# Ledger of designs, part 88: designed miniproteins, single chains

Each design is a single chain, and the fold is of that chain. pLDDT is the mean over its residues in the fold that is shown.

## One batch from the design tools (miniprotein)

Design m3047
Fold by ESMFold2-Fast:
Order: structure tokens, then sequence, then C-alpha cells
Structure m3047 (fold): chain A 81 residues (1-81)
């Protein structure tokens, strides 16, 4: 799906700008790739990414990084859906 690829590209860009730890970046990128491979439906893919990403972010990100990451992802979701 063109929208799935656009979502992936934009969310990865946000991760690279917000998340300083290379290991956390790699885990977040893996979540995105796995969700895309697991789902043909855009909304189901987004829901899995949000759920798994939040769990990882709560463990590894500061409150400020967490806020920025999810605010920017929310804007991407609003534009694509």
Amino acid sequence: SEKMEEFKERVIEVIEEVVSDPATRAEMKAIIEEAIAAHDDLEEMIREIERRMLQLALRHLSDEQLKELFERISEIIKEIL
C-alpha cells in the first residue's frame, strides 16, 4: 500500500530525529517492519505500531522525547487517514 509506505517513511524520519539511542531506534524500526508484514489493513497496522511503540518508548525514552514522538506520529496518522 502507498499509504503504508508513506506512513513507514515518515515515522522512521521522526524516530531518527527524536530517539538518540541507536538500539531503541533499531527496535522501533523492527516494530514498523513487522507490523507492515503482519497487516494488509492500514488502521490495524497503525494500531499495532502505536501499541508496541508506546511499550518500548515508556521503557527507554524521556517524558519529553515520548511526548514529541507521539505528537508527531499523531499528526502523520491524521494526514494519512
Scores: mean pLDDT 86

Design m3048
Fold by ESMFold2-Fast:
Structure m3048 (fold): chain A 92 residues (1-92)
Amino acid sequence: SLEELKKKIKEFIEKLKELKEKSKDPLLKEKIEEIIKQLESLLESENLELLEKVVKLLEEFEPKLETATLKDLLELSTGLGIVQLEDAVSRV
């Protein structure tokens, strides 16, 4: 299940890379790149519960992906940021 969760996150990163290439908006591209970096950081985690929270956020975002606005990406980035903080606290 850990490997399956990481696979889903990697697949979502590839979709974000495609969205970034298709976008003409520099601000949208920058926010997509930030989200990719957040997801790549989270992939270093071995915490199953944390990765399940990440995948849930990505699954909730998936229907919006092709038409994602800057606001949608900001909301995803914020959600991922909360999970990153939970990971950091759990290591103490």
Scores: mean pLDDT 84

Design m3049
Fold by ESMFold2-Fast:
Structure m3049 (fold): chain A 81 residues (1-81)
Amino acid sequence: MSKEEKILELVREMAEIMGLDPEKVAEAVKKMLEGSKSEEELKSQLYLFGLLLVEEARRRGASEEQIERIREIIKEMVEIA
């Protein structure tokens, strides 16, 4: 599995936890992967995107267990990038 494919699978899992459209969220992250100029920029963008999703999950009433899983996914995505 490619690095990109693995990140997109993690993004789809995160979107499903939040009740979002997994394919729409995956498309947004794919554009982020295509637009990044460096590995450092990609890692930074994925981390910031993850922080915004954690904040959105809290606003939607996500449980602490769901928020912890989202944080784990974000960490995995940044480590893969």
Scores: mean pLDDT 80

Design m3050
Fold by ESMFold2-Fast:
Structure m3050 (fold): chain A 82 residues (1-82)
Amino acid sequence: SALIEEAARKLEEGIRAAEEGDGERAARYAQEASRLLNQSPDVLARVAGQEAREAARAAEEGDFETAVRSLRNALRLVKETL
């Protein structure tokens, strides 16, 4: 799915931003990924969307360790649906 592939790209960009300490960019990519994933009828994609939403919140709070972990969990779930 092009939607799921786009979400995976956004999650990878979010992980990179969070690892660089760029909370605003990480939160933006995580929110974009969450929006895309919540459009999917796939249950794993929707669970990944929830993980991405939590990652966005963590990134906004400066908790980059939690943001990276949640984004990596979301990416793993997304790759299982591809």
Scores: mean pLDDT 88

Design m3051
Fold by ESMFold2-Fast:
Structure m3051 (fold): chain A 97 residues (1-97)
Amino acid sequence: MSEEQLKILKETAEKTLELVKKEKESGKGTKEDGDLGEEFLGLLAGALEASKEGEELAKKLKEKLKEIKEASDKEKAAAGKGGKKAKEELEKKVKEL
């Protein structure tokens, strides 16, 4: 792989990572849009691992994908707060009687 190709792939991967992160953080993107971005980054990491020159970049992409997945799982756990918060507000109103 040429240095020029590696630079383009790195810039594309970093830009895609930022977009996936923003979509998951803003809640404006669909869940599917974020999952597609993660899948695309996984494919890029796999392609980069096929070359010795891309090995280091592939490792970095995999680490960033783990960070995004952890953030996504934390947000999914936070989405479960809808039911928990409603239950907590109900218990609080009962205690105020």
Scores: mean pLDDT 61

Design m3052
Fold by ESMFold2-Fast:
Structure m3052 (fold): chain A 87 residues (1-87)
Amino acid sequence: SGDEAQARFDAGFAVFKKHFSGVATEEPGSAKINFATILSLPKLAYGTNPTDEQIEEMLDYIIRKYGLSLSDEERAAIIEFIKLAVP
């Protein structure tokens, strides 16, 4: 349902901000990477309809690149958020 999708989006976005605020921001002119740039990476790497596996692979790449530490539950929430946030 729409309410369930919104709840998953809000939960995933909160987890995303918690872990990525140290390396990314929505603020213009910052030296940090823009949140929208990170969210667009699967589409840029894999094309207009990235698979769940491709989104997961790209997220794992970003986690390793920035030395982030996420639980399996937090990782799953961010994958769902990316799927909802990106056309």
Scores: mean pLDDT 69

Design m3053
Fold by ESMFold2-Fast:
Structure m3053 (fold): chain A 96 residues (1-96)
Amino acid sequence: MTEAEEKAFVEFIEEATKAGKEATFTYEGVTFHLTTRVIDIKGLSEEEKKKLLGEVLKEAEAELKAAGLHPVVPSLHEISEDKIRLGVLSADVKLI
């Protein structure tokens, strides 16, 4: 990927995650899947939030790998003070 393509890709993933949209698209013969999930962070400390986000991301990546997909990049978007949306982009082939 060129630097311009990486930037456009990141911007697309961030906007789709913010919108709560799941998406599948093909670029240069590689099929990409964006999956999103909402994480409830209400009443958690900064440290507890970091631990929970790390655990949910690890679980999401493990689920994708079990499905034969390769995690590429995560994206986080604050919906409210109590809720964060996690987006994970995955590919049908290992990129790096």
Scores: mean pLDDT 76

Design m3054
Fold by ESMFold2-Fast:
Order: sequence, then structure tokens, then C-alpha cells
Structure m3054 (fold): chain A 62 residues (1-62)
Amino acid sequence: SAEEEELKKRKEEVAEIGKQLNDVYKETYNRAMAAIGDTPQGIEQARLEALKEMEKKREEIG
């Protein structure tokens, strides 16, 4: 049915978005950690920067 096709498409789109967001987070976090170092303060800052980049990517995707 059209409803099943809609749900399948949405599920695929959500999975693709999740993968892209996770990749952006990992890349940003790793770059920030390499620059700042592995102190508790550096880890917190790296996480915040990674979350911010994920938010930007989410906005790009819609």
C-alpha cells in the first residue's frame, strides 16, 4: 500500500540521516581532540563542537 511505501522510504531516510550525523560527529570530535588534547576540559569542548556540527548537518538535510 501507499502507506507501507511511505514508511519504508521514511525508515531509509532516517537511517541515512543518522549515519551522516554520526560521521560528522566522529570526525569533528576526533579533530577537536587532536587539537585540544585529552584533558577533561578538552573532551567537554570536543563534544560540544561535535554536537554543534551535527546540528548544522541536520539543518542542511532538513
Scores: mean pLDDT 80

Design m3055
Fold by ESMFold2-Fast:
Structure m3055 (fold): chain A 94 residues (1-94)
Amino acid sequence: IATGSISGPREKVELAARLAVKSAEEAGMKVRTIVIQNDTVYISVWAEKDLEAPTQEEEAVIDGRRVKIKVKLSVRNGELTIEVEVEELPLPPL
C-alpha cells in the first residue's frame, strides 16, 4: 500500500481528491482509504506493479477564478506520487 497527500484550500483538495481517485481506478489501482483532515487529503492505494495513471482534469471556479485542475498518480517502488497542477484560465470572452 502506498500513501500520498494533497494539501490546499478545501474546494481544491476535494476536487483534486476526486480526480486522483478516478485516475487511480482507471489505472487499475485499488483505492483503500481516503482521509480528509483540515486542508489535507490522504489517499492510500494498492497497485500490482509500478505504473503511471492517465492524467485527469476538470475545470472549476475557486475563489472567483476559473481554473483547470490536473491530477496524475504514479506508483514506483511502492511509493505513491500525486501530481496536482492548477492552471488559471481566462474568463470566457464577453
Scores: mean pLDDT 75

Design m3056
Fold by ESMFold2-Fast:
Order: C-alpha cells, then structure tokens, then sequence
Structure m3056 (fold): chain A 66 residues (1-66)
C-alpha cells in the first residue's frame, strides 16, 4: 500500500504544529516564520546544513529571550 506520509505531508504537519504553537503563544511570529521558512527550504531541496543553521539561529533567539 502507498505510504500515507510523504515529504509534503510531513511538511504540512510540521507547519500545522508551528501554527498551533504560535496560536498558543509559545512562539513569536518571527520564530514561527523562521521555522516555516526552514521547512519550505527543505521542500525546495536546500542543503540540510543551511536548514540546520536556520533552526540553530531560532534556538539561539529563544535562549536569548530567557
């Protein structure tokens, strides 16, 4: 049987989770946009190293706000 989860479906689930966290006030709009941009970059075939760098930057901003 074909897998119900492809790359696109995983990306959609991650975007939905980010939107949920934003709505719950756990993420800022800037952090949510950065995470969604990282997912979109992965879908566009951007190298994993670049995506990891973007995610690390978001994590550093979260730590800096504590």
Amino acid sequence: SPSPLGREEVAERLRAEIERLLAAGELTPEEAEALIAAIDAQMAGVPLEEIDARLREVAARLEARR
Scores: mean pLDDT 71

Design m3057
Fold by ESMFold2-Fast:
Structure m3057 (fold): chain A 65 residues (1-65)
Amino acid sequence: LSPEDEALVERVLAFLRSLGFKLDANARARLAQLLEEHGREGLLARLMQLSLTPEQRAALRALFE
């Protein structure tokens, strides 16, 4: 991953942890794989499947800017 993509993965992991999601040891690797295979739009689409409030969805989209 590029440094920018690695930073995005870390921001996403921190965001999910802040919302109380239980992340296992493979979470970083899975996010990195999605980003490598499907790009930022594919990662964002997967994350939008999570049970999030409208405000949390807006905050999540902002991480990808």
Scores: mean pLDDT 80

Design m3058
Fold by ESMFold2-Fast:
Structure m3058 (fold): chain A 81 residues (1-81)
Amino acid sequence: MNSPEEILETLKAYLEELLAEAKARFSEEDVARLEKLIQEALEAVEKAVKDGASPEEVSEVAKRHLARVFRELHRAERRAA
C-alpha cells in the first residue's frame, strides 16, 4: 500500500499531465474549470496528508476529488470539436 505522501506525489504528477493535455485540447473556459477542480483536489489531499490521515483516508479524499475532475473532463471532451 502506498504511503500518504506517495499517493499525493502520484496524484500531483497525474493531474499535472492531465492539465497539460487539457490545455492543448480544450477551450480556455473548460481548462479554467478543470484547473480549479485540480487545485481543489491537490489542496484537499495535501491537507489530509499534513493532518496525518491514514493511506486509506487520503485515498478516499483523492477518489472523491478525482471523480469531480473526471466528470468535468468528460464534459469538456463532449464539447471539444
Scores: mean pLDDT 83

Design m3059
Fold by ESMFold2-Fast:
Structure m3059 (fold): chain A 65 residues (1-65)
Amino acid sequence: MPLHSVEEVALHALQQVARHLSRTTLSEAEKRALIEEVVRRLAEQYGIPEEHIPRIIAALERATA
């Protein structure tokens, strides 16, 4: 998988999650669900292999902690 595609999905997901979190307060469960949903949607759009999805989710959870 091209490194650029994975990084671009992670950056787009981070931006979308950050905008949402800046507008509303979410519980830990709601935040995790949002991250998972956004990453899965973008990964499907960019054709990222499913094996990379959990890694991107983990990176976003760490970045938004």
Scores: mean pLDDT 76

Design m3060
Fold by ESMFold2-Fast:
Structure m3060 (fold): chain A 86 residues (1-86)
Amino acid sequence: TEAAREAALRALREAAELARREGLDKAYQHLVEAIEALKRGDLEAALQHVGEADEAVLSGAVSSIEALLRLGRALSEARRHLRQAM
């Protein structure tokens, strides 16, 4: 649905901003790619890029457990809404 796509876009933007603030350059790049895929209607590619961002977050150095939990929540919400939009 359009609402699910809008919710996914909001979650992806939140995750990208959090990744940028934490200096997680690879996670940020994958999230930008996910946003671009979503904008062109490629939900499968967007979901794949979210998975890549999740892996990059787990392999990166995050400043705090709170930042890690916020990133995980935003990524989880993006993944859920993308699947609902498919």
Scores: mean pLDDT 85

Design m3061
Fold by ESMFold2-Fast:
Structure m3061 (fold): chain A 75 residues (1-75)
Amino acid sequence: SEMAAKEARLEELVREMVRLSVEYLEKQGVTLSEEEVERALRRGLEMARKALAVDPEAALAKLEELKKEIQELLE
């Protein structure tokens, strides 16, 4: 379904953003435990899904933009 596709994309974006954020923090000398990374992912998914429920198109567009900004920090 269309909603399932949007939820799948949202989950992928949040997972990628958490991974990139962990990489950025490690480059700054900050290491997160597996439990801390899992908590960040769970909280990120919860918040993102709430935003998706309000305005799916705006939520996905903003997450794509934020992901690109994090990727640029890693250059």
Scores: mean pLDDT 85

Design m3062
Fold by ESMFold2-Fast:
Structure m3062 (fold): chain A 61 residues (1-61)
Amino acid sequence: TPRLKEARALVAEIKALDPSLGPLMDEMLATIEQAVAAGDDATADALLDTLRLVLESVRAA
């Protein structure tokens, strides 16, 4: 699904920029995968927005 492709790409980039966030990013990805599987688009979209903000923060550092 487009959400899972985006989530995986965001997680991979965040982990490349800050490896210390690896475990947290893996947990976020698992939660997004569960939300998508359950049809909970609102939760998936909210978590994707959080990943986008984390990436922006890490890039700005």
Scores: mean pLDDT 86

Design m3063
Fold by ESMFold2-Fast:
Structure m3063 (fold): chain A 66 residues (1-66)
Amino acid sequence: AREEVERYVAEVSRLVDEAKDQPFDVVTALEAHLIGAAVALTFADRYPEEALEWARKHLERAREVL
């Protein structure tokens, strides 16, 4: 569980780095999904399976925008 949270946090950081060279409209679209993933991860201690699934879905959508 903790290793999965760390992997998703690393993925969020990687996508933010990839976004820095993108047009602002792409960055804005990414922001919503990256915030969604980050918020989901804050609940991983109380709702581990649900939080990781929400983070995964938001990260998938973020990748689709790039």
Scores: mean pLDDT 76

Design m3064
Fold by ESMFold2-Fast:
Structure m3064 (fold): chain A 95 residues (1-95)
Amino acid sequence: EVRKKLLEAIEKYRKEGLYPIASLLDILFDLDPERAYQLLEENKDKPPVELQRALADEIRSLLEKETNQEAKKRTLEYIDALVAGDWEKAEEIRK
């Protein structure tokens, strides 16, 4: 199952300390699990920064269709905090 493989990947990245990638995979898993898995497979042999960029860009693209402006703004701020390595800000936004 795609979902099982995504959950295994999320735990792997958390264990490796790649928390931004794990969090971005969690977000995209909720929005589009098939697309999350596709991007993971396409980028698994590349440097982690390429997977992080691909995941962030896909989520930003999907959010362009979001009609709830507050939710869209909050999710974009969360992604920006994750990519910047500001874990405290990312957790605060998630609350």
Scores: mean pLDDT 79

Design m3065
Fold by ESMFold2-Fast:
Structure m3065 (fold): chain A 76 residues (1-76)
Amino acid sequence: SEVSREVGEKLREIGLALDVELVAKYLKEHPNATREEIAAKTRATDDVIDAVLSKDASLVKPYSEAVKKAIEEYLS
């Protein structure tokens, strides 16, 4: 059960990092996009969108190194 839980947590971390990448790439192509448009097009949660817009990985819950690296990589 612990292994299954740990795998689920890792998959969620990867998913959040991919959402950061998707939002960052969308903003690069659409720099004037509104928060509502970003949410509609990427399906990302508000915390991910806020993290990308502010370049602050700590806003994404749960916080992870994968999310931090995605923000550093795609928003530099």
Scores: mean pLDDT 81

Design m3066
Fold by ESMFold2-Fast:
Structure m3066 (fold): chain A 86 residues (1-86)
Amino acid sequence: SNEKLKELIKRLKEAIEKGDKEEVKEVLEEIAEFLETADLSEIEEELLEELRRLAREAREKFPELAEEVLRVETQLGVLEIVRAVE
């Protein structure tokens, strides 16, 4: 389901660019739920890199969404640990 993640990443990017905090929150929650149920090892690295960048931008622009960003970054951190032992 790289297509679903790609769509969520695009939606997150557009919401950040528009300054729509409620949409950013909703998309971060959907991304976190997707990552929590997906096999992270099968996700394209380019999508994960873009998501890491967007999560950081969301935290910087919307500090009130720190918990939603942390939930996404926790899943990304798990993947980094797994890849470090390959």
Scores: mean pLDDT 80

Design m3067
Fold by ESMFold2-Fast:
Structure m3067 (fold): chain A 60 residues (1-60)
Amino acid sequence: MEKKKELLKISAEILRFRARYEGLTPEEVARRADVSYEVFKKQYPELKEEIEKLREELLA
């Protein structure tokens, strides 16, 4: 299933985002990453629910 490959790629990008925002509070990182999740959901509408779940697991 190709969806797993896409989710792994998205998670890696989000981890890069988090590292870039090193020193910020978890709330601030989550807020900034939320913008990226909106973009990801538009690029991968098929994975919308999976992306939201991934966001919660990695950032909240």
Scores: mean pLDDT 63

Design m3068
Fold by ESMFold2-Fast:
Structure m3068 (fold): chain A 63 residues (1-63)
Amino acid sequence: SLEDIVAEALGVDPETARLLAEEIMKETGIKSEDDLTDEAVEYVRRRFGPEAAERLREVIEKK
């Protein structure tokens, strides 16, 4: 799920990850992890920094 990916990438609690996943979905228009685009990764880079974006990309690629 997108919230699980966010939890792993950002190192946050499941509850926080769910809220952040909702934020990412609203800001980028994606519906799930299967819709993850370069735009979502760039959003995370701008919002949380390059390390967070790199971890997100790694988690997506490791699926």
Scores: mean pLDDT 75

Design m3069
Fold by ESMFold2-Fast:
Structure m3069 (fold): chain A 66 residues (1-66)
Amino acid sequence: SELDYEVEIALLEMQAAIAKLSGDYETAAEYYHRLAELSRKQGREDVAAEFEKLAEDYRKIAEKSK
């Protein structure tokens, strides 16, 4: 159901937030990518695009910090 997707999204957002707080930007990017995939599955393309942008931004930060 849509509610099941909302719960899964909330859990992934929490994991992304924890990764960001710990400076683990590569892991944060992975969680934002998963959020984008789930948002597309829900038909929320605008939300998915926003999460994909966040995933790309954090992936770039992680690459510069290697």
Scores: mean pLDDT 84

Design m3070
Fold by ESMFold2-Fast:
Structure m3070 (fold): chain A 90 residues (1-90)
Amino acid sequence: PVDVLSSTLSDAALRAPTGPQGTVISEAGSTAVRALSDGKSVEEAVELAIRKAEEVAERLLEMGVLSEKQKEYTIELVREAARRGLERAS
């Protein structure tokens, strides 16, 4: 289950656009991997990854590096990757 989630998130990060959106996806993926390494459940790791994506995207929006549409789109990509990871882990 852990390997499936990690693989799915890594795959999403590799397919991510370069630049600010890629940074959001990469940070979310790293957060999920760290949570799993800390003994968190797959569900907890997914929740933490989505929250990290929201935090990073908001910061980049405040800096003027990311638009509101790009923020929403990128967070949705993270949610979709996390959902697929959970389904495959089950």
Scores: mean pLDDT 74

Design m3071
Fold by ESMFold2-Fast:
Structure m3071 (fold): chain A 96 residues (1-96)
Amino acid sequence: SMAEKKGQAILERALKAANKPEEEMPPEVLEKYLKIVEELNVPSKEEIIELIKKATLAQYEEAKKLIEEFGIKDEKEKVVTLALITAAAELIKELK
């Protein structure tokens, strides 16, 4: 299914980011994404905020590649994509 393909892509992008230095996202990008999160109407909004705050530059760069690959145009879906890559990266660290 498309959801399974997207899930696999998120995991692969998180694994690629794990091999890069943990550098912070540019402040202007972080501020833009946090503003978009405020417009989300989902129960996990607070969890998404925390994931975006923890996101590395490498995770953001890999999220941009996935966004382009899947043709994601919705700003809210772009933010959720970064949050999912960040969550996957946290799980990968826990399983090592």
Scores: mean pLDDT 83

Design m3072
Fold by ESMFold2-Fast:
Structure m3072 (fold): chain A 74 residues (1-74)
Amino acid sequence: MSEEEIEELVESFEKLLRALRASTPAERRAAVMDAVVAWFARELREDPRWSEEDVERLVRRMREVRDALLAEPV
């Protein structure tokens, strides 16, 4: 995938995580966000259409978004 396509997916993922954060009790947000990132990482690794390089880039960006959102005051 192109770098632009990866960033577009990351932006969509951030919107999803923000929506989940808003609908999830504060005490569960870290666990829920971590579970969602872990689930997507597994799905990407199981899809033979994705190169290891593309998976690494996307998962790394998703983790950065998760960490940033968990650090934001609610």
Scores: mean pLDDT 78

Design m3073
Fold by ESMFold2-Fast:
Structure m3073 (fold): chain A 74 residues (1-74)
Amino acid sequence: SLMDEIKAKLEEILREIEEKKKAGEDPREIVEFASSRLSEVEIKAKEANIKFSGEQSKLKAELLKEISELQKEA
């Protein structure tokens, strides 16, 4: 389903953030990457008239928390 696709995309972004952190990438560049990818997911959801709920909302909150922590390090 499209909701499962959105969940998978959010999980993928979180995984890529972890990999970039382990690789020692600049926190600023990781923030730019994550923010861009999240915006793409949000746009796709809006175009499909889908609202985030349950697991998708939780994953988005986790992603925003990771971005916020990286911004403090930049």
Scores: mean pLDDT 82

Design m3074
Fold by ESMFold2-Fast:
Structure m3074 (fold): chain A 80 residues (1-80)
Amino acid sequence: MEINSEEEFNSLEKAKDALTGKIVPREKAVFSEKLKKAFSLEDLYKDENGEWFDGISGLKLEDLENHDLMKPIKEAVEKV
């Protein structure tokens, strides 16, 4: 599912995870304006070295600091 704006995303009760197709409550999903897609927090993973990755982009969380559109994903992971 492609979502054209953050306002459209915020009007949804549930979001479809772009990676898995799983439907999750909006509050458990993150919207990427650049990709125009919603992602479940379940798409995040931790490697054997304890580093967190975005399962969609494959980027390390430290690399996401330089990507404004991915900052919400990093912040959500740091809360767990």
Scores: mean pLDDT 58

Design m3075
Fold by ESMFold2-Fast:
Structure m3075 (fold): chain A 94 residues (1-94)
Amino acid sequence: SRLEQLLAASGVLSAALGLVVEHLERSGVDPEALAFVEELAREMEELLKRGAPLSELVELAERLLEFARERGFPEALIEELERLLAELRRIAEA
């Protein structure tokens, strides 16, 4: 159960990061945005390695969504990130 929750949560966060990477690749070079995503990916790996609470993965997803909003990402992408964050929160509450 806990391992299944952790795998599901990491899958959702990985999907969110992937959507942001795809958008950045289509939008051209933004070194600051790429560095931010690489830092979140590194933090995610460290959280998974130490068996951190799922709430800390939720915090990473919240930071990703806030970054996307601040950078003016397309509304459709923001809505998808909000959907993934809601899914991640549901997994964390189970």
Scores: mean pLDDT 84

Design m3076
Fold by ESMFold2-Fast:
Structure m3076 (fold): chain A 82 residues (1-82)
Amino acid sequence: SKEEEILKRLEELEERMKELAERYRKLSKEDQEKLKPLIDEYLRLLRQAVEYFLAGDYDKAMELLEQAEKVLEEIEKKIEEL
């Protein structure tokens, strides 16, 4: 179901973000500041996705999760370059 797919994607994103958080803490303050806007954007999208999911709007929740995943991929790429 769409509900099960959303829950699985949320779990996968949570694990990825947890790994990134550990790497982020080891970065310089300057590098943390460079990544902060992307992290804030990711968290905003994730929060909105959860709100739509709880409201039963699975199509909008999925769309927002796809956007959040793209931002997370950009964060992962930038951290690898540091």
Scores: mean pLDDT 87

Design m3077
Fold by ESMFold2-Fast:
Formats: sequence, C-alpha cells, structure tokens
Structure m3077 (fold): chain A 95 residues (1-95)
Amino acid sequence: AEEKAREKEKRADELFKEGLKLIDTVSDKDKQKLLDVYKQASKNDKATMYGSVAGEAETLAAQSDEEQSKKLNEAAKKFLEAREMYTEAAKLRAS
C-alpha cells in the first residue's frame, strides 16, 4: 500500500508542477493572484492547497479573455487531478 501511495503522491507533485508551468504563461495580474492563494493555502495540507489554487484558477478563467481562460482552465484541471491523486494516496495509506 505504501509504495502505491508514494507513486500517487509523486504523480500529484508532477501534475502540480505542470499546472504551475501553465501559470507562468498567463498575465502577471492573474499569476500574482494565484501565487497569493498558493502562499495562503500552503499553510494547509497539500490536498487543501491544490483545491484552493484550482478554484482561484477557475475563477480567474471566467474573468479572462479566451486565450488566458484556456490556460487557466488547463492549470485548474491539473491542480484538481493533483488533489485527486493525493486523496487516493491518503486512502491507500489508511487501508
């Protein structure tokens, strides 16, 4: 169980890094808002942090132009997938 949990945690970290790379390509204004949420949410567990950053990315996507919205939605998708992988890892550790 531990080895499978570690694999899912590694995948979560990879997905989060992929999302952050997408954020590097959005407007400075939107990037700063996402970094502010990340900084505040980093005081919580990783699952909560991934969810908070994903939620802000979706909110910003709804307010952005088509190109920025696409990038923000792709980043949000990766953050949500990271949250899911991390949650699955926690379930494997609990079994």
Scores: mean pLDDT 82

Design m3078
Fold by ESMFold2-Fast:
Structure m3078 (fold): chain A 92 residues (1-92)
Amino acid sequence: KLKELAEKLEEAADRVLEAVRKGDLEKAVEILREAARLLEESGYPSAAEAILAMARKAEEAIEKGDYETAKEILEEAARALRGLAEKLRKEA
């Protein structure tokens, strides 16, 4: 269970970074929301809230046309997902 969750979070992080590289920032936000939902359903509501907050900030930056700030937030969110995945993998 924990190993499978960690793998899915790593996949989500990779997908976020790929979407950022392709300039599809809205897709990156969508992937973060999917990851937050998975975290909430898996019993990690605080982590889910943190990821969702980052998704909202990135979306707000996109709406303002601040694509540089949006990319920075999305990359930070991907790093947070990877860090959480590593922590969960150690607990598995």
Scores: mean pLDDT 86

Design m3079
Fold by ESMFold2-Fast:
Structure m3079 (fold): chain A 84 residues (1-84)
Amino acid sequence: DYLEELRKILSKDGSDEITDEDLAKFAKVLGFNKDGSGKLTEEERKALFAYLDKDGSGTITYDELKEFVEKLRAEGKIEELLKE
């Protein structure tokens, strides 16, 4: 299942924490990181967090990530997120 694969990618150490590298991948799929540098600007990071952090907690939970990934699947963008 793609959620289990996504969790494996995001949690190399089993920490359940989302890294800046993972955020850059999501930003690229959403078109927030168009230069492909792998580094988010402050504006891009803020926009991505505002998009993903629906509860305003200041952190992205796996529940919020799940909702986002389901939305990408519905939009046909999930293949871009899981691309090698």
Scores: mean pLDDT 60

Design m3080
Fold by ESMFold2-Fast:
Structure m3080 (fold): chain A 80 residues (1-80)
Amino acid sequence: GDLEKKGEELVREAKELIEEAKKAKNLLEAIGLALRAIGLIIEAEELLKKDPDNELAKEALKLAEEALKIAMEKLKEIPK
């Protein structure tokens, strides 16, 4: 249904964000990616509140948290 489609969309977006986070080149890019990852975490958590057994929402949350971790590591490593 619509909740499964939303879960699939969030998984796709989180996977794309992980790849973008890996290639972050500067401070502003890393900050923007971290904020996008936080947004996806919030959306995945809200989906899980409505559909607690949604495996796609659980996967999206895990992937969004991974994207945030990568973006934060890039933020620490990028010269200022």
Scores: mean pLDDT 84

Design m3081
Fold by ESMFold2-Fast:
Structure m3081 (fold): chain A 61 residues (1-61)
Amino acid sequence: MNPGMDPEQIKSMATLLSRRFGKDEEMKKAEQYALNGDLDTAARLISETAGADFESVRDML
């Protein structure tokens, strides 16, 4: 990976998580934050939606 995650990978992850958890609006917000470089806010929204550990989600971004 380059210094940041590829935008297409971020979109794919958000799409998969939104479909799995039915939280399309929250995942769209997470995608937007990640694309704007706010990976911490994106990871928090994803972890809250998926019930996952924040550190694990942040490490994927």
Scores: mean pLDDT 71

Design m3082
Fold by ESMFold2-Fast:
Structure m3082 (fold): chain A 74 residues (1-74)
Amino acid sequence: MELDMKAVAYALRGVGDLLEGNREQAAEDFRKAAEYARQSGDEVTALRYEANAYRVRGEFQKADELEKKAKELE
């Protein structure tokens, strides 16, 4: 529960930072969200948050690779 809630909290911070135009901070928040999701045993959600971190930095190919990996684990 706690790690899941921390993952969601950091993901929400990432969205907030994007709305403010702080892409580097948003990427860091999505990376933290992925870290907590992974610690909670949710690798699929972790890969998707990690993909969001790359996407906000404009690294779309890396983001797509992570999304594909998440889909393969389902």
Scores: mean pLDDT 84

